# Designed miniproteins, single chains, continued (3): the designs that were tried, part 61

Each design is a single chain, and the fold is of that chain. pLDDT is the mean over its residues in the fold that is shown.

## One batch from the design tools (miniprotein)

Design m10110
Fold by ESMFold2-Fast:
Structure m10110 (fold): chain A 66 residues (1-66)
Amino acid sequence: TPASRAELEDAIRRVAEAAARQAEAAGLKLTPEDLERIERVIRVRLEDAGLSNDEAVARLEAALAA
């Protein structure tokens, strides 16, 4: 089954949260607005790359596993 938009949005959120946790561990304090900005940047870059939802989810999950 092709990945749904909801699965894509969930994967984007998980990557943004992982990035935020690394930044916070490094001593940066992120706001909810910073997290939303990270999610937006990820979404725009995936859309600009012309990836399908399946390709985008696979790329995001690979980033989380690395």
Scores: mean pLDDT 80

Design m10111
Fold by ESMFold2-Fast:
Structure m10111 (fold): chain A 55 residues (1-55)
Amino acid sequence: MDKLYYKIINSTMPPLKKALVYDSNGNLVDTVYGSTEEEVEKKVLELYPNAEKIK
């Protein structure tokens, strides 16, 4: 029932990207790393298919 949300940001070590995954209460649930925004988004949606992207 809980909706998950994710935000994609730049990692401190280029060219890495990361996604921060939050629950409906704003608690950080997971962090997903990748080399591109597309790779990170694909990984998030594989783990959390119902996650909504936030800007």
Scores: mean pLDDT 76

Design m10112
Fold by ESMFold2-Fast:
Structure m10112 (fold): chain A 62 residues (1-62)
Amino acid sequence: SVLDDGNAAAKGFETALRLAKQQGLSPAEASELARKITLELGGSQEAADLAGGMTRFALLSL
């Protein structure tokens, strides 16, 4: 199913951050995963870029 951009970005961010913590992904790997998940959920490229940036920032800030 297709989500709106905000919901897609939030899901991409949450899922990628959880998996990064579980699997020891780098900030770059987690960012790309967030982008991919957001796009698969029907988010725009802008939503994917937002989710990726948020994921990278969160991991660099921890």
Scores: mean pLDDT 84

Design m10113
Fold by ESMFold2-Fast:
Structure m10113 (fold): chain A 80 residues (1-80)
Amino acid sequence: MLSPEFEKQVEYILERARRSIKKAKEKLSDPKTLEKVFENTLAAAKTQVRMIGENMGVSEEDIEEAIARLEEEVEKLKAE
């Protein structure tokens, strides 16, 4: 079970990633540029989750689960 504090941090990071991707889709029409934005957004979100998890003493397994969730959500946003 993830700590409520860690879960809130992951949700906050994910919400910011969704906002960034949505804004990019509204402003950018070039698929190549969009792909770079998606990749950069995911990379930044993964780094933030890992740093926060490590600082909070979250298990490596829980950090990996949170990162997997970010990857799944970003992939869904790319397909939509």
Scores: mean pLDDT 80

Design m10114
Fold by ESMFold2-Fast:
Structure m10114 (fold): chain A 73 residues (1-73)
Amino acid sequence: SARDIATRLATLRRAALEAGDEELAAQLDVMIQRAADLDPESQARVAEAYEALLAGDLERAFALLRELHDSLQ
């Protein structure tokens, strides 16, 4: 659901802020506002980034999120 995607994005945004990546956090704020508009492919990328975060792979999680943001232009 859009709420579940927004919740995962909010968790990822918090991780970005804790890592000092304010630019990524701002990009994630935009994605949270548009969570209901994300297609299934974009939703799968959010899930993949979230799983990377849970595994402790911050570099992979953040790279996936930047790639997702670029794809939404």
Scores: mean pLDDT 86

Design m10115
Fold by ESMFold2-Fast:
Structure m10115 (fold): chain A 104 residues (1-104)
Amino acid sequence: METPEELIERIKKAVENKDFDAVLAEAARAITRYPDDEEVWKALKEAFKKLSKEEQERLLDSLITIARARGDERTLQFVIDLAKEMGLEEVLKRAEEALERLRS
């Protein structure tokens, strides 16, 4: 069984390698397995901040798509919180609309 530290290390490596599919997979895994782990959440935020604005928007849009397909409100909330903190207004709007549709 993996530890939060092993997950954080994989997130860091995926970002360093610019492997968008790996970053997306590890982010989804982190949200699902460690939703209340502050260190994992901090590591995800720091990893996303190392990406360009275009890369951040692309990854967060992919997370919105996955969350909508799964009915995963937690992933949408993560995207909302991160987009708000980073000033990604268009991603924030799309994530909020997705969350409202999921609740309807």
Scores: mean pLDDT 78

Design m10116
Fold by ESMFold2-Fast:
Structure m10116 (fold): chain A 90 residues (1-90)
Amino acid sequence: KEELLRELERLAREVEEPLKELYKEKEVQEILKKKVEEKNAEIKKNKLKLSDWQRGALFWEVLAEVAKEAGHEELAEKLRRMAELFLELE
């Protein structure tokens, strides 16, 4: 479990600056808004009961989808790995 936490901490540091730059893009802001609205509608429709770790995983998954649609595939892969780690840490 400690190895997964260390990997998560490493990835968090690696994605910090790329995410900061990503958020400055207007295109990214529009994709993010759309994806957040879609996920919120799905959660409400399906009455999903999410743990804090599962909620965190969804957050990183949404960011990974946003990064991929904006053409940042390497960043998207790192963000998807963070989502996986959140699910493994529950």
Scores: mean pLDDT 78

Design m10117
Fold by ESMFold2-Fast:
Structure m10117 (fold): chain A 57 residues (1-57)
Amino acid sequence: DVEKKMLEILKENLGKKLTDPEKLEMVNYAELSLGLEVTGVASKELIEALEKALKEL
């Protein structure tokens, strides 16, 4: 499950910019999909937005 894997990656890297190309790409896709600024940082805002989106669906 891509979304669950994404949340784990974000939680493990909270407040840090992702440097792994595959993880960075996934984070950038999530940011873009949620209408957030594409920064590649595992922000609390991104985690909260993704969790909310998953609950809504």
Scores: mean pLDDT 77

Design m10118
Fold by ESMFold2-Fast:
Structure m10118 (fold): chain A 80 residues (1-80)
Amino acid sequence: SADDIIKELEKERDIIMDKMKDAISKGDFLSALVFYITGQSTFFTVLQKLKKDKAPQEYIDKVEELSKKFSDEAKKLIAS
């Protein structure tokens, strides 16, 4: 279901964010960048799937909101 997809996406986001934080704490900015790109790719794939499946607009909006928050948080971490 779309709700299950959103829950799994939130879990994947948290895992990727934790991996980015760990990489940055070790000075491994290349790995942090790879995790950032992986996160962006994950959001893009989920968004495409929801649009193809004609999910309600509220779920599409939720994924776009989560994607924006991920991007904003990741940029703050990399800039630190």
Scores: mean pLDDT 84

Design m10119
Fold by ESMFold2-Fast:
Structure m10119 (fold): chain A 99 residues (1-99)
Amino acid sequence: SQLLDQAIQQLEDLAAFYESIGDQAGATILRHLAEALRESQRWSKETQIQLLQGAIRTLQELTTRARHRLTDEAVKAQVTAMLDQAISLLQQALEQLQQ
């Protein structure tokens, strides 16, 4: 779906940003999540729903981690904004899939 493709692209952009600030672990999580979401397009609707719900939870956890671990307020604001955008896109994709 177009929303899911946009979410995958946002996760790839966010992973690149995490690498640029030296967070290789965060970048790795985001890339694996993007790959799983891409592969999910070949799976059953029920399995896609479960993965999207899991992805949203993982990104919410990353938002909490970013607020705790990032000390630069501008970097924290940028990471949080990008995570919130990815979460919003995944929530919209989930809603479309459940209709």
Scores: mean pLDDT 87

Design m10120
Fold by ESMFold2-Fast:
Parts: sequence; structure tokens; C-alpha cells
Structure m10120 (fold): chain A 84 residues (1-84)
Amino acid sequence: ASVEQQVEALRRAAELARAVGLDALAAAYQEGAEHVAKHGLDEAALQAILDRHREAILAELAAASPEQIARLTAGLRALAAEIE
């Protein structure tokens, strides 16, 4: 996948998370997309972004309804199928 495709995937993942009310997860995806857009794919930097957001994401997922999780999962699955 190109850098542009990776940025688009992360941006769409952020929009999906935000649409279902998972704002901490959305923030992590948005920060990842901005990093990839500026610096290319850097897995260590993306891991550092995830680590900064980890506690907020885990708390948010623990509090999430089954409906929020189902909608997120369906959206991410559809996104993955488009991008390959």
C-alpha cells in the first residue's frame, strides 16, 4: 500500500471510531494518520502513539456497549476489505 493509502485508511478508521462514540480510539488513529502523512510509515512511532493513548482506549473499550463494538468491528472489516 502507498503512503497515501495508509493515511486514508487511518483517517477512515478515525472517522469510524468517532461515528460510534469511541473518541479515544479516534484520536489515536488521527495522530497516526498525521504522523504517516508527514514522515511515512514508522512502526516504532505508531507504537509510541498507541502507547500514549493505550489507557484511554482500554477504558473507553471497557465502557463501550456491545452495539458500539459491533458497529466499529463491521466498519473496520469493510475498510480492510476495500484496502487489502
Scores: mean pLDDT 82

Design m10121
Fold by ESMFold2-Fast:
Structure m10121 (fold): chain A 63 residues (1-63)
Amino acid sequence: SKLDELVEEARKLVEQGKSGLETGKELLPIARKLGISPREVADALAKAGLNEAAVGLLMVHRD
């Protein structure tokens, strides 16, 4: 799914050493293009164990 693609992009960014905030900044434009709410992305990231990325995304955009 498109949401699974976002989770995999987040995983790659975290593996590259990006902070949660940096990861959130990269994912927000992609989520918008895919029509997925930041809250849904954050929930999926948290379920995948990417908790810092989930928090970072929510800090970047307060939807």
Scores: mean pLDDT 82

Design m10122
Fold by ESMFold2-Fast:
Structure m10122 (fold): chain A 100 residues (1-100)
Amino acid sequence: SMDELKQRFLELYLETQGLIAEAMRTASPEDRRRLEELHGELSELTVGIMQAKSLSEFKSLLQQFVNKLRELAELFRSLGLDDLARRVEEIISELEELIS
């Protein structure tokens, strides 16, 4: 059901929030601003995903979310946070399975 998909998405989103928080703990002011920008974009997409009324709308917004997670993983790698980047890549794989 849509509610089950949204519940699984929310669990993965909350984990993503935790990874961003961990990155922010050691980030420079410049890197913190980049993390805050991506966090804001992911948050806006999450509102849309949770409000989606059709499977088509859910999948479209989830694909946009996955694209932003790819940007997040690249940012984490650029900051030397390879373990966090690998976990984001695992979250991407799990999200792609939800829409397959």
Scores: mean pLDDT 91

Design m10123
Fold by ESMFold2-Fast:
Structure m10123 (fold): chain A 83 residues (1-83)
Amino acid sequence: GMIAEEAYREIAEADKNKDAEKAREAWRVIREHSSPEERLEAGARVRREVASEEQLEVAREIGRKLREIGDEIQKELEEKRKE
C-alpha cells in the first residue's frame, strides 16, 4: 500500500528531525489506512532505504576522519624527516 509506504517515510523524516509529533501522526495514518500485512511490507522497504542512507553517512564521516588522521601523520613525518 502506497499510503503505508508514504507514512513510513514521514516517520523516517520525523526521526531525522526529532519531530515526535509528525512521527505519531504518520503512524496514526498507517494504522487507519493499511492492513497489518501491508504495514510489515512497507516498513521493511522503508527501513532498507533508511538503513542504506545511514550507512552511507557513517561511511562519509569515517572517510573524513581517516583523511584528517592521515594528514596529521603526514605532517608529523615531514617534520621528523626535516629535523
Scores: mean pLDDT 61

Design m10124
Fold by ESMFold2-Fast:
Structure m10124 (fold): chain A 56 residues (1-56)
Amino acid sequence: MSLLMESFLKFIKVPKELWKEIEEKAGHAADLDENPIGALIEEVSKVLLEKEREEK
C-alpha cells in the first residue's frame, strides 16, 4: 500500500511535504471504508482543494 500510495502521489505531482499527512488520513479512512482506493482519492482531493482555497 505505502509504495503504491507514494507512486500515485508522485504521478499526480503532489508536494512531498503533504504525502505523510495524506497517507495518515487516507489510511485512517481506509480502515473504516470498504474501498481504500476511493478513500485515498477523496483525501487527496480534499487536501489539494484546501490548499487551493488557502491560496485564493
Scores: mean pLDDT 67

Design m10125
Fold by ESMFold2-Fast:
Structure m10125 (fold): chain A 92 residues (1-92)
Amino acid sequence: MPKISNLSISSPSPDKAIISFTVSGDSKINISVYIQEKGGKIKLVGSRSGNPGSTIKIIIKGLKKGKTYSFIVKGTDSNGKQGNANATLTVK
C-alpha cells in the first residue's frame, strides 16, 4: 500500500510553494497534488510518478501573500491501492 511521508511545504517567495515528500510502497506510485484556498474549491495542481523510497518535489506557482492553502497529496500504486497526506501553508 502506498504511503506519503515526510510531507513538507516551504514558500521561498510570496508567489510559490515547494512541496516535498517521500513515497513508499510495493510498486510504482502515481501521485496527484491538489490545493484548496481556505473557503475555496479543490484544484489539481500537479501529477508525478515515483518509485518506492523516492523523494518528490513539486513547485506550485500563482499563490498569493497572506492566503492560507491546504495541500492534499494522493498516491495510487499499480494495484489501485491509495495513500494520502495533507498539510497547510500560509504564504507570508
Scores: mean pLDDT 79

Design m10126
Fold by ESMFold2-Fast:
Structure m10126 (fold): chain A 96 residues (1-96)
Amino acid sequence: MPRVLIRYSITEQRDGKYLLNLSITAPDVETARQAAEIARQVAEEFGAEVSVLQSEDGTTVGVSIVLPSKEKAEEVVEAIAERLREAGFEVTVQQL
């Protein structure tokens, strides 16, 4: 079972929105790509603005998501972790 580590932070923006920054670290590029695709899909299901950045070695993907509330940001993190687990990933989540 592929293992992924999700590290995230939630930051209040000056306009009252919340920025969810999460990084997905995987053992290989293909696993990172698959996990990032799932994370993007989940964020889009929540109607969120999403941007994605990949590390030079491809094994870490950063996902930035803008959400209207802290509660919604926490809900998105849980939804991403659950969708990854349903897809057969072992998921560890760490708040920064």
Scores: mean pLDDT 82

Design m10127
Fold by ESMFold2-Fast:
Structure m10127 (fold): chain A 108 residues (1-108)
Amino acid sequence: EKQKKLLEAQELLHKGRELLEQKKYEEAIALFEETIKLLESIEDPSKEAWRLLLDAYLGLAAAYKEMGKEKLAEEYVKKARELIEEMYKKGLLSEEEVKEALEELEKL
């Protein structure tokens, strides 16, 4: 079950990113939201599940920014920062990985 949900989440996230590159923002948002819902249904999420959830929040932030919905973009950037902090507290990210993830947020 856990591995199947991770594979499905990876596939949805990849397709969402492709739609984002094609400027199909509403379709990309729908896939990122589905990815988040799927990952949140995982009991005892692994580091990989947490990383995919982070990537989905970054995808939503990017899509909303491209649509000119700055307030929504900022809300998902904030969710991504909070998730990075939670992952660090759980020992899922090193200090270096936290720095790298925060640098990715700055590019948005």
Scores: mean pLDDT 86

Design m10128
Fold by ESMFold2-Fast:
Structure m10128 (fold): chain A 82 residues (1-82)
Amino acid sequence: SAEAAAAEAAVEAALKATGLSEDEAFIALLIAAGREELARKLAEKLGLSEEEMREAAEKAIAALEKELPPAVWAALLAALAA
C-alpha cells in the first residue's frame, strides 16, 4: 500500500541518517512496542546478552524517535504490538 511504502521509505531514511543496522532497528522497535520476548530471542540468535540488547536498544530508540515522523513511529509500534 502507499502508506506501507511511505513508512518503509521513512525507515530507510532513518537508518541512513543514524547508521543503525536493520537488526538493531528491528530489536529497538520490538522493545518499544512491548515485544521484549521476541527482541530477546532475536538478540540471543545474534549473540547478544539481554543487558547488551537493552543498552543498544535504548540508544537506537532515541535515534529513531528523533529521525522518524511521529505518525510513522506510532504506526510501526501499533503494527508490532499484540
Scores: mean pLDDT 79

Design m10129
Fold by ESMFold2-Fast:
Structure m10129 (fold): chain A 71 residues (1-71)
Amino acid sequence: IGSNAPAVVVFDDVKSVEEAVKYAKSIGLGGDARGIITVSSQQLAEEIEKALEDVKVGGLEQYAKDLVTVV
């Protein structure tokens, strides 16, 4: 409880794995911040999930599957 609602950051229409990784790192998804990455292709989504797993940003290996959404 408290007035602090968890902030969800949406990365809309991401076009590359590199951009997605930069966004994830910038908001510290392994901490209090939660993000959603939307992409237009399933192939790109799979590449992003794999890249996030390789980078291991704060235990994102568990969150990566939920982080990326195909539009």
Scores: mean pLDDT 64

Design m10130
Fold by ESMFold2-Fast:
Structure m10130 (fold): chain A 67 residues (1-67)
Amino acid sequence: MKKYSPTGKYSKDKENTIVVKKLYEKGLIDENDYVISAEGEYDPNYTGKVKVKVFKDGKTIEVEVEL
C-alpha cells in the first residue's frame, strides 16, 4: 500500500485515512476542520501516537492522537 500524509477533511461517505478517522472518533475534529499534516511515521497500517496539525476556525492548532 502507498503511504500518505493524512491531509483533508473527514467525510462520512468517503474513505478516510486512519489519522483523520481517529481524530473524528475522539471528537478532536469535525467535518469542517482540515488536517494539514501529521508528525511521525504513519501509513494505512500505522499504530501509535502522532502529533497532528489541524486548521480549525481560521487558525492552526496542534493535537496528539493515539491510533
Scores: mean pLDDT 68

Design m10131
Fold by ESMFold2-Fast:
Order: structure tokens, then C-alpha cells, then sequence
Structure m10131 (fold): chain A 58 residues (1-58)
């Protein structure tokens, strides 16, 4: 990733950009569907992705 792409993602996360948050939700849903996870596990996966993005992009 370029420094510019990382900065853009961090700004989207800090601003709670609905499109960016939806992309993370869609990624978690895709993983959940592929692995046969229930909605509770899919929600936990989304929370893990959000936490990881916050720690990596900080």
C-alpha cells in the first residue's frame, strides 16, 4: 500500500465514513458466508476487522 492510501483509509475511519464502514461489514459478511459462520460470529469478525484497522492505521 502507498502512504497516500493508508492516510485516506485512516481519514475515512476517523470520520466514520459510511461507505468505508460498509465495505468492512461486506468483507465480514463475505467471510461469514464462505466459512458458514452464524450472524454472531460474523459480527465478531467485523468488530475484529474494525479494531485491527484502528490499530494499524493509527
Amino acid sequence: ATPASVLAERQALENNDPAYLQSLRDAARGVGKALGLDEEMEQRWYEMLLYTERTVLA
Scores: mean pLDDT 70

Design m10132
Fold by ESMFold2-Fast:
Structure m10132 (fold): chain A 100 residues (1-100)
Amino acid sequence: AKVTIEITVSDPDGAARALTLVLLGVFDKAKSITVEVNGEKKEVKTPEEAGRFVREHAKPGDKVTVVLDVPENLAEELAQLAETVLRSEPGVESVEVTVS
């Protein structure tokens, strides 16, 4: 299954920390993790690499998209975790999570 996480960043450091927390339990189980900021896409292998990419490329007001290819039985749990963690982060202004 694919999980798409789309956020609007108000503080890149806060957004990066929250994304790193979301990815921490799933990165070894994901077939792929892709992060896109300002039209730049990168496939990442660790939560820390994802967080670093956001810190280096995002500015306040930017949109960050993370796409994960995960086992189907993990997709719904990941989506709920992402929404909860990211919505609670002051550095994240908006959150949309979709499963396909």
Scores: mean pLDDT 85

Design m10133
Fold by ESMFold2-Fast:
Structure m10133 (fold): chain A 100 residues (1-100)
Amino acid sequence: SEEEKLVEELLKELKKLGIEIDVDENASFIELLDKLAEISEPREKRAILGSKAAYYIKKGDLEKALEYLEEGIKLAKEIKDEHSVKNAEKLKKFVEEKMK
């Protein structure tokens, strides 16, 4: 499937960067992002939360997308990443409008 291909390509790129993560052989793309977040620093975790939000927007799960956007905004504020806060808040407003 397209998701299996995304998982394989991401694992291949991570391995090139010397990053290894412990995932099950049947791991989904989102489960792979969850495992990557466990070993990531706050700035990288924020980027992963943004990727999770984008994934759920693409899948049409706007409620989960909002949850990850809110977590990402909170983390961006904690690390004082003003650009990421503004961008995520704009995306959150667009997602909320689509839920009406």
Scores: mean pLDDT 76

Design m10134
Fold by ESMFold2-Fast:
Structure m10134 (fold): chain A 110 residues (1-110)
Amino acid sequence: MEKLKEELLEAIKNKAPPKEIALLLAYLLLKALNADTPEAREIVEEFIEKYGPKSIIEAAQVASAAVAEALETLGLTPVLSEEDLELIKEVEEAFLKAGEKEKKELLAKA
């Protein structure tokens, strides 16, 4: 879990491609929900490739939808601990800060 969080935060900081950010977020969410299986990862990877996010906000939306699709398809019941909820909150704050920065950059280019 911690390594995925660090990789995701570094990817956001370094402005990695939105697809890469979406994949890292989806893997983190699968682990937090106790649903990280090879089959779930395959569904997530195919979903993200198909929908191709173009922004940090789209990366978060597509990753969340991909995880929901994997859970539904495989009949997995999500299990979330208080520690995992705190980790998700930290990640959510990072996405919000990155999204605000992206909006400011778009407005500066307009």
Scores: mean pLDDT 77

Design m10135
Fold by ESMFold2-Fast:
Structure m10135 (fold): chain A 73 residues (1-73)
Amino acid sequence: SMEELIEEAAERLRELLEQGMSLQEAVRTVFEEVAKRVGREKAREIVREALRRLSKGDPESIEWLIDALLRSI
C-alpha cells in the first residue's frame, strides 16, 4: 500500500541520516530506490509524505524545504 511505502521511505531516510548522510543525499537515495519500484511521479509523492512525517518543525517552513529538495532531483 502507499501507506506502507511512505512508512518504509521515512524509516530509510532516518537510517541514512543516522549514518551521516546529508539530507539532500538521503532524499536522492531514497527517491531513486522508490522510483525503481513505483516510478518517478509516485516516488515523489511518497518521499514528500515521508519527509513530512520526519519534520518536527513549522509546517510551512518544512513544506518549502521539501519542495526545494524535490526540485533538486
Scores: mean pLDDT 82

Design m10136
Fold by ESMFold2-Fast:
Structure m10136 (fold): chain A 62 residues (1-62)
Amino acid sequence: TDRLRQHGDHLRRLGDRHRQQGDYRTAADLYEQASTLYRQAGDTDSAQQLQQQSQQWRQQAS
């Protein structure tokens, strides 16, 4: 469980960096992956928040 959260944190930080560079598609994909890891770790709140972020940035990438 803790390892899944750590991996999710890593992917979230990568998504933040890509978002800052204007790579919204990669950021959205990374946030979606992080959301899945948090959900598997039982952190539903973080998973839901990242799912929303993924959707927002995917819209920007379109």
Scores: mean pLDDT 85

Design m10137
Fold by ESMFold2-Fast:
Structure m10137 (fold): chain A 60 residues (1-60)
Amino acid sequence: TDAVRASAAALFDAGGDGRISAADIRKALEAAPQLRRYFDADGDGTVSDAELAAFIARYN
């Protein structure tokens, strides 16, 4: 949804272009590792490329 895209862009879009890439999310996680819990769908403490791709797909 547009609201979900807007919220995620405000947190993770380092380029300010209104789009979220895997690089933007990885950069945010490097700066704020506590954000990992929002992407770690299986709760194992690891954010995989598949989890990032699934998250990004929700905003496209």
Scores: mean pLDDT 63

Design m10138
Fold by ESMFold2-Fast:
Structure m10138 (fold): chain A 70 residues (1-70)
Amino acid sequence: SKQELLREARELYEKVLDILDKNPDNPEIQELAKKAFEILRKIAESTDPDEQRKLLEEARKIVEEMEKLA
């Protein structure tokens, strides 16, 4: 559902913030976080559930990369 998808997007947003807070001086993590925030913003602005799901998977991959660098 759209509600579930937006909940997952919020969870990813919270993870990005947590990783940034724990890694304040890591430029690679900062660059990935900026990319993740742009994708999460596009999810919020989209009215197409299929597009939102595709963007959500892109955001997940970026968060996984951030977790590996942390």
Scores: mean pLDDT 85

Design m10139
Fold by ESMFold2-Fast:
Structure m10139 (fold): chain A 74 residues (1-74)
Amino acid sequence: MEKVLKFLEEVLKKMGYEKEIERINALSDDELRKLAKEIVDKEGLGPVAEKHIETLVGARIIIYGYLIKKKEEE
């Protein structure tokens, strides 16, 4: 799990999102889960993604994956 988060953080840093990673890391557990839930709801990711955000690691993976996808779709 930590290897996946580190990999995603390295990708985001290469994309210029270093400050965004710092902001996400400064969020409380409840704020982090709330942000991940908003992404799941907005993108229509469904019940599998809803289950993943029940953990802080899953919430971070969803947030980081969304940021990468959003940058690629520019």
Scores: mean pLDDT 77

Design m10140
Fold by ESMFold2-Fast:
Structure m10140 (fold): chain A 65 residues (1-65)
Amino acid sequence: SAEEELETAREIERLLREDPEKGREYMRRKTEEYGKEHPELLKINREIGAKLREIGDAFEAELKA
C-alpha cells in the first residue's frame, strides 16, 4: 500500500542518516522483495525502485552538504 511504501521510504531515510551502507542495503532488499511479491505489477515495481533510489541519492547528497 501507499502507507507501507511511505514507511519504507522513512526507514530508508533513517538508516541512510545513521549508516549509509546499511541504508543502501535495506533499500536494495526492499526493492527486491517488492518485485518478488508483485510480479504482475512489474511496471509499478520498477517505478518504486527508481523512486527509492532517487530518495537515497538525494539524502546522501544532503548529508554531504
Scores: mean pLDDT 73

Design m10141
Fold by ESMFold2-Fast:
Structure m10141 (fold): chain A 66 residues (1-66)
Amino acid sequence: MSVDEIVELLTSALGVDADTPIASLSAGQRRMLRYIAQEKFGVDLSEAELAELPNIRALAEYLAGK
């Protein structure tokens, strides 16, 4: 899956754009991101690991590289 495909998946699921800061997301939205990472990519992201990422695009790039 390309970065752009992952960006579309994440932004559509949360109703946000690719430049939305992870820090601006609600606890529910962050849980949804971790759920998608686990279910679609087999990546178990901790809250701390997610907090290191600046925005949705950076998360998509991280997931594409795994």
Scores: mean pLDDT 83

Design m10142
Fold by ESMFold2-Fast:
Structure m10142 (fold): chain A 113 residues (1-113)
Amino acid sequence: MEELKEVIRKTYEELKKLFDEAIAASKDPALQEQLRELRENFEKAVKDILERLDKGEITPEEAAEAFINLLDGIISELNYLKELSDDPAFQEALDKAIEVLEKARNEIKKLLE
């Protein structure tokens, strides 16, 4: 179960850096604002999952499912944002974030098997 917390924390830390990179790569203030909002919502959701897990309010399995659902939502949002920009640098930054999210999703799914 420490392995689950480690995957969640590492994914969170890596994604914070990638969101900052994507915001910096964007030339569109509206896209930058959408990314900041997405980042803040992600941070709040991760904090809630980890706090509830630490307090024993949810099981590790429930925490893993909640995090997978969160990752799926973020992946969907990032794919949508990619369609709003023709900037290759911005698209590349979002692709990196999506790759990290998909990797984390697969690692957590293996822990549930």
Scores: mean pLDDT 83

Design m10143
Fold by ESMFold2-Fast:
Structure m10143 (fold): chain A 77 residues (1-77)
Amino acid sequence: MTPLELQEEFAERLRASKNPKAQEAGKLFLKALEAEKQGDIEKALEYAGKAQEILASDPEALEIARKIGEEIEAKAA
């Protein structure tokens, strides 16, 4: 299991969440990962930054992202 696969799992779970802002952030993280796979680091950082800004604007979305991240990290260990 690669770090990239763990990042994809995180983004997909975030996109599948019940919170609309968490869903939007998940979509942006998926776009960031696609840009990274294509070697477009600048676009990857732009999409990831936008996703983080959306999460930061909603405490519930941030909490959802944190819990998903903890679950992914525990699964990877």
Scores: mean pLDDT 82

Design m10144
Fold by ESMFold2-Fast:
Structure m10144 (fold): chain A 61 residues (1-61)
Amino acid sequence: GSEETIEGARRGAERMAEALGLSEEQREKVVEAAIKAAEEGKSIDEAEMVGLQEGLRLAGG
């Protein structure tokens, strides 16, 4: 994806991880998943959703 899409996905994932109360290590995984999705051509919203799914997996299964 574009640099703007990747940056948007990172910011959205960071805000989401903070809202979920994740640890720094878990936050990094959420951001990484969202960036990867954006790099694969997903929209910011789709990348944020991938990050949310990873965050929920880490928070409690």
Scores: mean pLDDT 81

Design m10145
Fold by ESMFold2-Fast:
Order: sequence, then C-alpha cells, then structure tokens
Structure m10145 (fold): chain A 59 residues (1-59)
Amino acid sequence: SGVRRAREFARRFVREGRRVLEDVQAKLDTIAKESQDGAAAFKASVDALERTLARLERE
C-alpha cells in the first residue's frame, strides 16, 4: 500500500507541477501578445496621423 500511495502522490505532484508551468507559460504568451498588439496599435495611430497631415498639406 505504501508504494501505491507514493505513486498516487507522485502523479498528483507531476500533474500540479505541469499545471503551474502551463499557467506561467500562458501568462508569458499573454505579455508577448499584448506587447505586439500595443506596437501595432501605436504604428496604426502614427500612420493615421501621417495620412491626416498629408491631406491637410493638399488643401
């Protein structure tokens, strides 16, 4: 019975450890995505401003 209990504990420990690693990776992926989305949004704002200025220069 001791061997069975040790195996059950080990399986639970590995499962919980895997879940923690997956949670950390998901958070890192979210930070990376938010950083890329922020850069894209900023570029779009600059491009929009440049188009507006170009139109004003034609009038």
Scores: mean pLDDT 75

